# Designs tried in a protein design run: designed miniproteins, single chains, continued (3). Part 71

Each design is a single chain, and the fold is of that chain. pLDDT is the mean over its residues in the fold that is shown.

## One batch from the design tools (miniprotein)

Design m10459
Fold by ESMFold2-Fast:
Structure m10459 (fold): chain A 86 residues (1-86)
Amino acid sequence: KAKEYIEEIRETEKRVKELVENKKYEEIEKLAEEYEKEGKEILAALLRLALKTVEENNSEEARKLEEEFRAKYEEELERIVKEAEA
């Protein structure tokens, strides 16, 4: 379960980057709603943050929020990896 969750998070992060670069914002919104309905809060929050960064045109405030969220997201990933490898 833990490895599957980590893999899904990594795939989602990669997909979000591709969607942002290709300006597919509607797909990002839909995906965020799907993750929220499934109770995948971290994945949904990552997508919401990506949308906010785009909406604010990569403003200073959006970049700060992205750095804070990314640090928290990476800490969660490290915790899950340690548990899976322990």
Scores: mean pLDDT 69

Design m10460
Fold by ESMFold2-Fast:
Structure m10460 (fold): chain A 87 residues (1-87)
Amino acid sequence: MSAEERVNAVIEEARARAAARLAPDSPGFRLLDAFLDGVRREGVGALAALLAQLAEGMRSLPPEEAEIVERIVLGLYVRLEDIRAAE
């Protein structure tokens, strides 16, 4: 699989997890979707900057939504970082 195909697979898994745990119009879902769109648009080279933006946005989330977003992001971060390091 190409790096782009692997990134897309990670993004789709993260979206599926978000859809299972967060309402589609929730602040947490919107924030996570914006982060995933950023990764798709800007690539894994922008990951550190996108994570900083996500962390700032998470400060405004309800604690329950923040925990769900954090768990999803931690799971996908390891996989995205592995893809970045392999390039």
Scores: mean pLDDT 81

Design m10461
Fold by ESMFold2-Fast:
Structure m10461 (fold): chain A 75 residues (1-75)
Amino acid sequence: MSLEEKLKELAELAIKAALTSEDPALAAAIVLRTIGALLEKDVEALLAAAREAAAASRDPALAARVLALAEELEA
């Protein structure tokens, strides 16, 4: 998979994780930051948004998938 495809996959998983949050305002903020990072091609900002999404998520399996993909992209 290309780097661009992996960044898209991370963003999709991060958005899904954020949307499981109990706080809709926090979820919206994370989603907007994730989209902004993708548009700017800012890998560091995307990784930060993904980690925040995992921390905010109520789905531990989805959070684990987000963190695993973020670690793969850092390596």
Scores: mean pLDDT 83

Design m10462
Fold by ESMFold2-Fast:
Structure m10462 (fold): chain A 74 residues (1-74)
Amino acid sequence: MTVSSKTREQSEEHTKAYEMVRAYAAKNKLSDEEIDVLFQSLGKVVKEQPDASAEELAKRAIELAKKRIEEEKE
């Protein structure tokens, strides 16, 4: 009842970003460990750019996760 419209709108974009990230993980057959890295990256991106669209949040999270996964794999 007392949640602001601004907070609700941001939450919807964040939810969409989470779903896009999940779809990416499923499509690319990521392991549980890689999925964890992907969601941690999404959390960081959301904190950095909370006003970004779901598409931008998901894109940035995926790019950050790819970089982290490659560093971990090496």
Scores: mean pLDDT 73

Design m10463
Fold by ESMFold2-Fast:
Structure m10463 (fold): chain A 138 residues (1-138)
Amino acid sequence: PPIKKKILQALEEIEAVVSSTSDLVTALVSSVKIIKKLFPDVPVSDIVSAITRALAGKSSKPSSSIKVEIDDVEAVSEMLKSGASPEEIFEYLIKKGYSTTKAEPVVVYASALLLNKFGKISVKEAEEIEKRVLAELS
């Protein structure tokens, strides 16, 4: 499907941005912009919340339109460390029950890349970063 090719391009763009960016907020803002271009109907607040919660070791909020499980972010984090390709990771997530037409696979991938580069953060740091990222995206 045409969406798979666009998703794989978005995963490569996110990897390039995260690899070239020195600060978490800038990497997160750029990643969210890439995701929002591909999935314009997904609220920015849900994307940002899903990523910042994952960096704090938490799954997405029950009220969020984005449903990301922390165990899937951690699994993708380990796959990335082992040299797994974007296509292999995408296929893994689809087999886990994620949809090919939803933002969730890209959000999991972005969360895992950011986790590997910047490390785990506290819940308080996640809340502060969420506010900063949302302010820059407003």
Scores: mean pLDDT 87

Design m10464
Fold by ESMFold2-Fast:
Structure m10464 (fold): chain A 75 residues (1-75)
Amino acid sequence: TLKLSPEELFETLSKHLSEKEARIAVAAVELGEDASVREVAERAGVSERTLYRHFPKGVRGAIEAAKRAIIEHLS
Protein backbone atom coordinates (compact mmCIF):
# COMPACT_ATOMS: atom_id res chain seq x y z
CA THR A 1 0.00 0.00 0.00
CA LEU A 2 1.35 3.41 -1.03
CA LYS A 3 1.11 6.15 1.64
CA LEU A 4 0.90 8.91 -0.98
CA SER A 5 -2.42 10.66 -1.66
CA PRO A 6 -3.65 10.35 -5.26
CA GLU A 7 -2.59 13.99 -5.85
CA GLU A 8 0.92 13.39 -4.42
CA LEU A 9 1.25 10.18 -6.44
CA PHE A 10 0.16 12.02 -9.63
CA GLU A 11 2.75 14.78 -9.00
CA THR A 12 5.51 12.19 -8.48
CA LEU A 13 4.55 10.13 -11.56
CA SER A 14 4.22 13.28 -13.71
CA LYS A 15 7.97 13.84 -13.29
CA HIS A 16 8.65 10.52 -15.07
CA LEU A 17 5.51 9.90 -17.18
CA SER A 18 3.28 12.01 -19.44
CA GLU A 19 0.18 13.63 -17.86
CA LYS A 20 -2.11 11.01 -19.44
CA GLU A 21 0.17 8.10 -18.44
CA ALA A 22 0.37 9.48 -14.88
CA ARG A 23 -3.45 9.71 -14.65
CA ILE A 24 -3.83 6.10 -15.87
CA ALA A 25 -1.07 4.86 -13.53
CA VAL A 26 -2.64 6.60 -10.50
CA ALA A 27 -6.03 5.03 -11.30
CA ALA A 28 -4.41 1.58 -11.73
CA VAL A 29 -2.59 1.84 -8.37
CA GLU A 30 -5.75 3.03 -6.57
CA LEU A 31 -7.95 0.25 -8.02
CA GLY A 32 -5.29 -2.48 -7.92
CA GLU A 33 -4.12 -5.17 -10.34
CA ASP A 34 -7.42 -7.09 -10.12
CA ALA A 35 -9.31 -4.14 -11.64
CA SER A 36 -10.45 -4.36 -15.26
CA VAL A 37 -9.02 -2.13 -17.98
CA ARG A 38 -12.50 -0.55 -18.28
CA GLU A 39 -12.61 0.34 -14.56
CA VAL A 40 -9.12 1.89 -14.65
CA ALA A 41 -9.88 3.79 -17.89
CA GLU A 42 -13.16 5.14 -16.41
CA ARG A 43 -11.37 6.25 -13.21
CA ALA A 44 -8.60 7.94 -15.25
CA GLY A 45 -11.13 9.64 -17.57
CA VAL A 46 -9.79 7.99 -20.74
CA SER A 47 -11.00 5.35 -23.19
CA GLU A 48 -9.83 1.73 -22.94
CA ARG A 49 -8.15 2.27 -26.34
CA THR A 50 -6.16 5.21 -24.94
CA LEU A 51 -5.08 3.10 -21.94
CA TYR A 52 -3.86 0.30 -24.24
CA ARG A 53 -1.99 2.83 -26.43
CA HIS A 54 0.04 3.94 -23.41
CA PHE A 55 0.18 0.56 -21.61
CA PRO A 56 -0.14 -2.32 -24.11
CA LYS A 57 -0.01 -4.81 -21.21
CA GLY A 58 -3.05 -3.17 -19.58
CA VAL A 59 -3.52 -2.58 -15.84
CA ARG A 60 -0.44 -4.58 -14.80
CA GLY A 61 1.69 -2.52 -17.19
CA ALA A 62 0.36 0.73 -15.71
CA ILE A 63 1.06 -0.43 -12.12
CA GLU A 64 4.57 -1.57 -13.15
CA ALA A 65 5.25 1.86 -14.73
CA ALA A 66 4.04 3.58 -11.52
CA LYS A 67 6.34 1.41 -9.37
CA ARG A 68 9.34 2.13 -11.65
CA ALA A 69 8.66 5.89 -11.52
CA ILE A 70 8.44 5.82 -7.69
CA ILE A 71 11.73 3.87 -7.44
CA GLU A 72 13.43 6.40 -9.78
CA HIS A 73 11.99 9.30 -7.74
CA LEU A 74 13.35 7.79 -4.48
CA SER A 75 16.80 7.14 -5.99
Scores: mean pLDDT 81

Design m10465
Fold by ESMFold2-Fast:
Structure m10465 (fold): chain A 53 residues (1-53)
Amino acid sequence: SLGEEIKKKAEEKGITLDQLAAAGFSRERVKDFIEGKIKPTEEELKRIETALK
């Protein structure tokens, strides 16, 4: 799932959930994405991709 992919890329780059949240969304939302409880919006997904590049 997207959450698994995000987790793997963040780990690979040493990026924390707090650093992803600093890209303009809350820590709670980032955790929910990773846990698969909620799907990110297109804008949030773009920010996550940018942070993980």
Scores: mean pLDDT 74

Design m10466
Fold by ESMFold2-Fast:
Structure m10466 (fold): chain A 84 residues (1-84)
Amino acid sequence: MEAERREFLIRTARLAVEETDRLAAAAPEVQAALAARAPEAKALLRETISDERLAELLERVIDAWAAGDYARARAIAEEAVAEA
């Protein structure tokens, strides 16, 4: 049971790293669209991710994306992978 949850958390955190790298290389309009939807994304995250610590780390990733700080977002996402 715990193993399945751990796999989910690791997979989710790894996707956050991959998405950060993708967004860092994306066109400015894609970055702006994500920043505009950051509050909606954080609300969905809280409803989807039951692990409080992972949810907090991923919210910080989304905040960094919204701020255009992809280096910080990547560092936080890597912390989430290590935490999972």
Scores: mean pLDDT 78

Design m10467
Fold by ESMFold2-Fast:
Structure m10467 (fold): chain A 99 residues (1-99)
Amino acid sequence: NAEKTKQKILDAAIEVVREKGLENTTIEDIAKKAGVSKSTIYKHFKSKEDLFKEVQKRLDEIYEKNLKEAMELAERGEIWKIKSPDAYFEAVEALNKKA
């Protein structure tokens, strides 16, 4: 139960950060998006900074997975299937370094 609530908060935080950027994101914005109270967020995270460290870690994990999938597509000559612009540019750069 606690883990599911924590993941719900993290998912909401990622959505708000994507819409407004990290610096413009507030705990109140995250609480509204997640459908929880501000006090519920502070039960799972010690501070706003602690929450944002977990958000950054999750974004890095998503980015790494997308980049790995993009590299596999690029090595198969299927670079047109890469939907993420950031992953596309990283995959193209990595291929150029192999040439």
Scores: mean pLDDT 74

Design m10468
Fold by ESMFold2-Fast:
Parts: structure tokens; sequence; C-alpha cells
Structure m10468 (fold): chain A 115 residues (1-115)
């Protein structure tokens, strides 16, 4: 299962409480280019950061397990955006398949740092 599919599942769960998440999930499903995917990922990252500003309220609404998933997802997306910026310095063209691979590598880096 791709990392983008995992992000979509998180957004669909969040959409029950946050209408912004539903809109981002639909935009991510319709994104066809690397630039469109990165734009939506940046907005998803910003939403997750905003939700974590009141962590106690978020835990009461979603539970501790889901809040940990949100924190881990934010860290993965921050790593992905950093790697994407490095790739833009090396190539003028980036495919959606390459972005999915970067997201998977970002998840592995986060897992390694938390181990």
Amino acid sequence: MSLLEQVLMLLERLSKHFPEAAKLAERLKRAKTAEEIVEVVQEIRDLLEKLLEDKEALVKLLGEEMVKVIEATLEVLDTFLSIYEELLKKTSELTPEALEKILEESLEEVHRKLA
C-alpha cells in the first residue's frame, strides 16, 4: 500500500470532524502531476500542524492513538518536502511515481530516528 493511500485514509478519518480534511482528500485523489501532489501535501502538513496546536483538545476529540498517527504523519510530510527540495536542485522533471517513492523513504527515515 502506497504512503499516499495511508495519508488519504488519515484524511478520510479526520473528515468526520474537520471538513477541510475531506476537501484535501478529494484534491489529493485528483492530483495528476508532481507539482499538484506537492501543493496538496503542503496544505495537509499545514492542517496537521494547526490541529496539533491544541494537543489536549485533539486527544479528547480523537484519542491518544490517533494523535500519535497525526504527529508521525506530520514528521513524514516534513521529511518528504525536504527531500523534494533536494531533488528539484538535481532535476527539472519529477514524476508522481518518484514522489510516492520519496514519501516511502521519508517514512523509513522517520522510523529510523524514532527507533
Scores: mean pLDDT 77

Design m10469
Fold by ESMFold2-Fast:
Structure m10469 (fold): chain A 56 residues (1-56)
Amino acid sequence: SKAEEAARIAQKLLEEEGIEADFAELLAAAREVLEEEPDASVEVAALAAALRLLQK
């Protein structure tokens, strides 16, 4: 799904910066982003999911 693709991209981006991220939390965040903005690209959803996780 688009949310799963966004979560994988977000996890990879965070791993490249040395940040460990829970895939389940990123997937939940990506789903939330895509419920609010269904037309968001995978890349936009990935960045938004990563940012939401970092603000916790």
Scores: mean pLDDT 81

Design m10470
Fold by ESMFold2-Fast:
Structure m10470 (fold): chain A 94 residues (1-94)
Amino acid sequence: MEEVEELVRRALAEAGIEGEVEGEKVGDTVILTVRAVGTLRQIGEAGRRFAEEMYLRGYDAEVETAYAAPADESDVDQVVPVTLTITVRPRKVP
C-alpha cells in the first residue's frame, strides 16, 4: 500500500499537479482515493502515467474519475477539482 501511494504521488508530480492521496485496504484490494485540482489534461496524464507504471510493476490498476462540477472541455486551462478512485490489485503471473 505505501509503495502504491508513493507511485501515485509521483505520477501527480510528474503531471505538474498536487493532490491528496488516501489509501484503504478492502479485503485483498487496495483502493486509493486521490483528490486533485488541475486541468483536465494534467489529471488525465497523471492517471495514465500511474496506470502504466502499475502495469509494468505487475499490478492491475483501475482508474475512475469523478468531477465535482461540469467540465468545460473548451477551456483547457480551467482548474477542475477531481476525485480519482483507483483500485489496485497485484496481478498473478502464471
Scores: mean pLDDT 73

Design m10471
Fold by ESMFold2-Fast:
Parts: C-alpha cells; sequence; structure tokens
Structure m10471 (fold): chain A 65 residues (1-65)
C-alpha cells in the first residue's frame, strides 16, 4: 500500500525533486485546473503551492478514512 503511494507520487513528480506542483498534476491527470487547485489547497497545509510526499500520504489516508 505504501509502495503504491510512492509509485503514484513518483508518477506525478515529473522532475523527481520530491514535490508535486499544480503544473505536474495538470499534465499527468485528467483533472480540471479548478479540481487540481482544490487538491493542492487541501493537501498543502504550509501554503507553498507544492505537495511533498508526507502531505500526499496524509491527504490520501485522510481522504479514505
Amino acid sequence: SEEDLEKAFNFLDLDGDGYITKEELLKRTDYTEEQVEAIIKRADTDGDGKIDFEEFKRYVEEATA
């Protein structure tokens, strides 16, 4: 399960810098810009506009709880 999260994160993290940006989400998913902004707003608690692996993991775990 955690390995699946790592694979999903690495798939979305196009440049391998350890962060998912709005642009990467738009490029790798079929979500609208508004949907991507909603995801980032919920996952990104520090307001930098990026999602690190810890924020991504927490977001997924909380969304399924």
Scores: mean pLDDT 74

Design m10472
Fold by ESMFold2-Fast:
Structure m10472 (fold): chain A 80 residues (1-80)
Amino acid sequence: MEEEIKEKLLNAIDLAIEEAKKKGDEETVKKLQELKEKVKKGAGIATFEELRKKHEDNEEFSIYLDSLINAYKLLKEKVK
């Protein structure tokens, strides 16, 4: 993953963690924190899409994953 895309994804995950904390969803916070650690270790879009399929029954976490996947696609299009 390109370093600029990684940095912006980490920022997007941090915002998602703040929103989940504000809503009192401790389980989604934990899952987002785990996702953040995976991104720090080099996980890319494929990992996000696999997690989306694995957690299809978890609507709240899936919404955050969809948002992050869309953010990645937009960032990738902006980086020439």
Scores: mean pLDDT 75

Design m10473
Fold by ESMFold2-Fast:
Structure m10473 (fold): chain A 88 residues (1-88)
Amino acid sequence: QSAILRGPDQSSAQLSANSDGSLSVSASNLQPGDQLQFNLDANNQRQSYQLSPNASSLSMSGFQQGDRLNASLYRNNQLMGSASLLLP
């Protein structure tokens, strides 16, 4: 399963669930001041991750079937784009 978040100025983030149960996140064309935030909803708990413009990839694991990953792109504290992925 995969989802793509699209933002302004050709910015994007691809979310991909891998066959080994891991999750890959890859961001491209982020600008200074952009923030890419990931929230994992699992067992009524939330885990949050933030990717800066200087860190273009993130790998996450330990998820279970039915967990939801939400991705949001912010520029100057304004929401510019979002995507969600339901994990298998």
Scores: mean pLDDT 69

Design m10474
Fold by ESMFold2-Fast:
Structure m10474 (fold): chain A 94 residues (1-94)
Amino acid sequence: SKGEEIKKEILKALEEIREIVESEKEKNPEASARALEIIDAQTERVKKIDPEDIESLIDEFEKAVVGALILSSEEVQKKIKEVYDKTLKKLKEI
């Protein structure tokens, strides 16, 4: 279904953001650990959301992105924003 495709793309985006944050762990271990905790918690919430509840899927994705951005360096924020923008474009095509 359309909702299942949206959920899959959001979960993929969250995993990409997780990898970006984890790559910076050596430079800023405390902030990176907090960002990973937020990403992991929101990923588990997204997994439990009914695929037909597209609004909740997008809301939890946005919460994860905002949480990760607040806890990230400027360079990491740019990479996270690129994943976010790319994902939003894909969601519009579904």
Scores: mean pLDDT 84

Design m10475
Fold by ESMFold2-Fast:
Structure m10475 (fold): chain A 87 residues (1-87)
Amino acid sequence: MSPEQLLLEAITLLSEAAAKSKDPAVKAALERAVQELIELGRTEKDEKRLLAKAIELLDQVLAENPGLDPALRARLEAVRARLREAL
């Protein structure tokens, strides 16, 4: 999978998590993370920097949102692992 496809998968999973969240603060944090990843994909043209920054953003989201659905968390962690392999 391309780095851009992995980024899109992460955006999709975070958007799904935000839509399912019942906590307004968690929902807002996930929606902000989605916007940050979208902006990163639009502005960062260097593949290695894109991968490194996407991994950093996903690490922050996972650390700050321990209450994410376990299935969504596992899928997001798998995307993060593949981003790290592509780096």
Scores: mean pLDDT 78

Design m10476
Fold by ESMFold2-Fast:
Structure m10476 (fold): chain A 80 residues (1-80)
Amino acid sequence: AAELVEEAIEAFEKDKDLVKASRLMRQAVDELEARGLTEVAAEVEELYIEAVRAYLSEKDFEKAVELLRKALELVREAEA
């Protein structure tokens, strides 16, 4: 799942590609749920929703990236 989140962050930071980022984040959440990491999956999904809101509604790109990086850290810790 961590690799999918990393690719989602790259798509968002480099290309502002929310469609690709959303698809990759959904795949990451699905992988976490399949492993029984349901609470981590829910928190990662919430952080992604908050990141999209920060970017689209608040125009805060830095906050959006920070939230996505927090999601990545949670996934890495859960898979360690």
Scores: mean pLDDT 82

Design m10477
Fold by ESMFold2-Fast:
Structure m10477 (fold): chain A 55 residues (1-55)
Amino acid sequence: SSLVEEMLAAAEEAARAGDAARVRRILDFMQTVAPWDTATIARLEALLAEAERRA
């Protein structure tokens, strides 16, 4: 969906910038609105780990 694409793009940008707080907010949002989308959640968890390494 366009929402998933937008959220992943925003999370990838935030992860490159080391903005772990923004990636966490996106992850929390996706877990609330689409908890069944385990593939997207797993990708966001990986991006959060990447952001935390860069922070």
Scores: mean pLDDT 85

Design m10478
Fold by ESMFold2-Fast:
Structure m10478 (fold): chain A 90 residues (1-90)
Amino acid sequence: DEERLKLAEEGHKAEKEGDKDKQIELNVRSAELGPPEVRAVVEEARKRGLTDEQIVELDHLVGNLELARWLGREDAVARYEAKIEELLAS
């Protein structure tokens, strides 16, 4: 996907330049172009009025949750599910 490659290049540049606001913007856009389950969570977060920073945190938590599920780490799954619920309640 040409758009995702472009976002990855811009994200790497923003990280090297220390531009946190640009990193957050690009991370939110990357999440919006991600798999359907991630896009659905981002859309729900926007409807709940979460900030871009909270949406980026949510994307990282969802990614960690899916990795924990794939690895069969029940302890990590429960921890990330709890963090996601807390963030969505904000």
Scores: mean pLDDT 72

Design m10479
Fold by ESMFold2-Fast:
Structure m10479 (fold): chain A 110 residues (1-110)
Amino acid sequence: SMHKERVRIIVELGAMLTLTLLNLRLYKKLGDNEGALETIERTIENMKKFLEENRDKLSPEDLAVVEQAIALVEQAAQTLKDTGDIDKAIDLVQQALDLVDALEQRLLAE
């Protein structure tokens, strides 16, 4: 089912963002902005690769949400690199997760 494949893809993206948030909170506690930045940059690479491998399985509306989520994670990396503000970086990644979670809830209601 195309619907089951869409749900699985969105769930996997949400899992990536959830793990990233857990790691960022740990790096914040350690005062390790370099580890935080590396984790965000790895998440961007992984999300982009996963999206390209699964692009044909997503609707245009799904793609728009996922691309917006990736843009928020890229903004988190840039914010941390430019300012060292890990709380703002965490907030941006949380916003990306909230978008992906909202999409998951919409797909599950279909």
Scores: mean pLDDT 92

Design m10480
Fold by ESMFold2-Fast:
Structure m10480 (fold): chain A 88 residues (1-88)
Amino acid sequence: AIKNLEKKIKELEIEAAKPNASKETRYQLGLAYKELGDQYKLLGNYEEAVQAYLRAAEYLKDVDPEKAIKAEIEAGVMELKLAVDKVT
């Protein structure tokens, strides 16, 4: 699953980097990064999940602010899990 998401993300990142990138491309890239974050979260890879969720929020903020906020919340939850592990 992750390998297919990584390939899709790389293809969408190339498209999103173009000056004429569509809102649809940014939305799809944001959703792909959110899915990547969900997969890393499921595997317990919280640091990678944080990075994926923050990327999702960045791409979604201008096209779907509600989904962007939800991705930021998920990143914050993963950051809290990482912080708790350091003090336990």
Scores: mean pLDDT 81

Design m10481
Fold by ESMFold2-Fast:
Structure m10481 (fold): chain A 78 residues (1-78)
Amino acid sequence: MEEALKKLEEKKEEAIREIKALAEQGKYDEAFELARKAANEILREGYKLGVDLQKAAEIAGELLREGYKLILEAKKKA
């Protein structure tokens, strides 16, 4: 169980790094698409690994909030 949660958290952090890189390049649409896709992948992997849907949804929600925040901050600087 702890290893499964760690995998989802690692996937979240990896996606956030990619979202930040795309946003800093001005690729806002690609960054938004990546955020949505990664959140859906976290939910699917969580289900597959037997993670509680609520916990998987919390991790996916954190990804979307942080990802969108990074995109909006990058866009505001441009």
Scores: mean pLDDT 83

Design m10482
Fold by ESMFold2-Fast:
Structure m10482 (fold): chain A 73 residues (1-73)
Amino acid sequence: AMKAAQFTKEQIVYAAKLVIEHKSVEEAAQAIHREHGDPREVNRLAGPIGLLANEHGELEDILEAARKIVAEA
């Protein structure tokens, strides 16, 4: 299971911004895949997107959580 403690605040904020920009967890994850060729960097940056999707389920709830994360940064 994914744990929030394994991700830094910067990684979570980066993921939240991408989800807001794309309005889709799938498109946000694909953007990371296109920009980062190293599988370890992709896993490190895309992990928080999966965590947000797992914790909130519905897209509207994910977007609300993402906006709060960005506002607190």
Scores: mean pLDDT 73

Design m10483
Fold by ESMFold2-Fast:
Structure m10483 (fold): chain A 85 residues (1-85)
Amino acid sequence: SAEKEELLKKAAALQVAIALLAYYEETGDREEALEKARALAEKAGYAEQFEEGLKIAERILKENTPEYLKELDEEVKKLAEKLEK
């Protein structure tokens, strides 16, 4: 269904955002984090969702609060539950 496809795209974008944030924390280098996250997204078939995921990650980095990271993790869990049902 179209709703399931939209949920899959949102889940992919959130996974890209999480990967970007994780690589940024690991490397401390924005360029290296972007390269690693892009490669991961391409390997996972999420290349089309990379730009949306980047926007989510950039918003979180700009606002720089642990609350947004917790909200992102919770949203991924909710999307995973909806995709399972």
Scores: mean pLDDT 75

Design m10484
Fold by ESMFold2-Fast:
Structure m10484 (fold): chain A 76 residues (1-76)
Amino acid sequence: SDAVYEEEMKYYEDDQQRTNRLRLMRRMAEAFMSTDVSSLELLERGRQEALALGDDDMAAALDAQIALLEKLRAQG
């Protein structure tokens, strides 16, 4: 493969990741508005879906939110 092909494939993957991220965010927002599921369960599901999609940045952001929520719950 030449360098141009490798660069185009990377941009294509980045665009797919952004689309997948928007879909995940929308599903989480809809679930938050329409379900009795706890915030922790919603964040954990979102994190698992982000990992399955290969969106490590989104997964890391959700993991940080889960850690903060658990810390707040532990402190009362």
Scores: mean pLDDT 70

Design m10485
Fold by ESMFold2-Fast:
Structure m10485 (fold): chain A 85 residues (1-85)
Amino acid sequence: APTDEEKRRRALELFREGERLFKEGRYEEALEKFREALELFTEVLGPDHGETLRAVAGIARVYQAQGRTDEALQLLQQAISGQLT
């Protein structure tokens, strides 16, 4: 099984791939990479960690670019609420 360090490195790779795909306008592929990164960051660092929240912000940014503004705002509000609970 991969170590927590290996999972975190993989999450960082996936996040970087998501950022690149987003810059290329490949929003669906970017979303997939950000979701995979979020899953790994949540597993290793927990839902409230800054790197986990950065992946959430990546997903929200894709939603905004797709015109899914309400979904982006809802996701960010849920992430912020989770930090306070």
Scores: mean pLDDT 84

Design m10486
Fold by ESMFold2-Fast:
Structure m10486 (fold): chain A 100 residues (1-100)
Amino acid sequence: MKILTEDDLEDFASSIGVEGYEKAKEIAMEVAENDEEVKKNPELLPAVLMASLKVIAEKLGKKQISNRELHQIFKLLYPDVKISLKTFSKYVKKAKELAE
């Protein structure tokens, strides 16, 4: 999966650790495997990964970020990827169910 930015990756990876990042990646892959839209549009995979990273960070007691704020960051990093806040929030919900 593509890294968001060097600074964002370093700060976030440091906060959740390598194991947290790997867990988020596994959850993102599981969400993608069960979503026909993501299967047809692999460019949506970074959005699924960001949603999964948010869920893992929250479970680890790290700083909370809203779906709206994270969606805005996603649009800045991936301006060519068309995704609504509603769809992004759906991925967060699916990731949360898998993270349990």
Scores: mean pLDDT 73

Design m10487
Fold by ESMFold2-Fast:
Structure m10487 (fold): chain A 83 residues (1-83)
Amino acid sequence: SNHRRAVQLLTAADIARIGADFAASLNPELEAEIRRAAEEFMRLVREKARAIEAGDDRKAAELDKRAQEAGERLSRLENQAFE
């Protein structure tokens, strides 16, 4: 969001507190799960791109479905972090 606040009026302590409050909303296990899900999703996206470049339409369609499923899992994990 665009906040109408002069950054120069924020102390280092205020910035650190905001960062700590945000970080406290994510437990390390959930962060690790989100990171793993993101890595898997990106791997599938890259493999799909290679299949498209190779003209393998069937493999590209299969990888697209798997990437969509991985993306949905990632989205669910991210939603849990913000709910």
Scores: mean pLDDT 70

Design m10488
Fold by ESMFold2-Fast:
Structure m10488 (fold): chain A 74 residues (1-74)
Amino acid sequence: SAALRRLEGSVAAMVALARRELPYLSEEQQRAFREAVLDNVRAAADALAVPEARKEELLTGLDRELTALIQEAS
């Protein structure tokens, strides 16, 4: 669906931003960034009426990627 493709694009953009920005943030700021990104993607998925199963798959993948990037930046 168009809504799912838009959400997938947003997730990819957030991962790219995280890879660029996280190394310049403190550990506290990195955790706040992760939470803010996850909350924003969750809200966007809800607003776009993305099926719950797809929303959970995307959020789980995003959380895993952001956690890995934070570990690399630390």
Scores: mean pLDDT 83

Design m10489
Fold by ESMFold2-Fast:
Structure m10489 (fold): chain A 81 residues (1-81)
Amino acid sequence: SAVEELALRALREEIERRRDELAPEVAEAALRAIEAALAGDLAAAQRAEEELAALASKDPEQARVLLEAVAAAGRRVEAAL
């Protein structure tokens, strides 16, 4: 849907803004998940999400940065609705 596409694009921008705060493998996994979802490749999105979850589960600071990106993206979507 248009709302889902808006949310994914907002999340991509918020992850890109935080690249210096994220380990390269975490940023790459997050961006792969978003790009796969935007392309409609649900299998690739799921695999990248599983990689991201495994990485975040080992590093609470990386998990926190990712959650901040999600919250910021959510606020942008709410402002657009």
Scores: mean pLDDT 87

Design m10490
Fold by ESMFold2-Fast:
Structure m10490 (fold): chain A 68 residues (1-68)
Amino acid sequence: SAAGAAGLRNGIAAARAGHATAGAVGAWDMQKAGEISEELARRAIEAGYAGDAAATAEHLEQALRQVE
């Protein structure tokens, strides 16, 4: 959906700015809304909680490619 794609882009922007946890929260919200798969959300969430902003952004970008 357009809202799901916008949410993922916002999460990617936050993660690229170094806010790994904000990116992880975005992935969790998208998973709960059914916008992305559990596997893609899990990878982004795990990276975000580990503080790996670059990995969080990469996993969210992969999720965006699957949605768009």
Scores: mean pLDDT 73

Design m10491
Fold by ESMFold2-Fast:
Structure m10491 (fold): chain A 92 residues (1-92)
Amino acid sequence: MLEERQAEAERLRAELPAAVAETRAFLAGLPDAELRALLEAAVDAHVAALREVADMALAGAPLAEIEARQRALAAELAPLRAAAQAAYEAAL
């Protein structure tokens, strides 16, 4: 389990910059500046959370601590995710 988490973290570290660039390019094409800003904020927060958890795994943090931090980050990001989803649905 922990070795699997570390392998996932190394893969994320390698692939995340390209995935973020692709997502940013897509968001830059959106005509609504308010929607774009909100989605960019949600992406930034999500990427920061992924990097934090990946760094914990690479540093050899106990699995229970990694999972507890993931749950805490998910709770912290929930309002922003809800706002981004509502704005996106309203723009469709």
Scores: mean pLDDT 80

Design m10492
Fold by ESMFold2-Fast:
Structure m10492 (fold): chain A 58 residues (1-58)
Amino acid sequence: LGDALVRVAEALARDPTLSVGELARVAGMSRGTFSRLFRRGAGVSPREYRARLLERLA
C-alpha cells in the first residue's frame, strides 16, 4: 500500500493534472478503492491533493 502511494506521488510530481482514474491505475486499484485508501493515508482526497499541487505551482 505505501509503495503504491509513493508511485502515485511520483506520477503527480511528473504530471499534476492526472485524473483520479489515472492515479488509481498507477496504484493498480479501482478509483473508489484508491480514493478511500489515499484519503486514509494522506488525510485528503486525491482530487484535493492534486488541487493543492496545482495551486503551489501558481
Scores: mean pLDDT 73

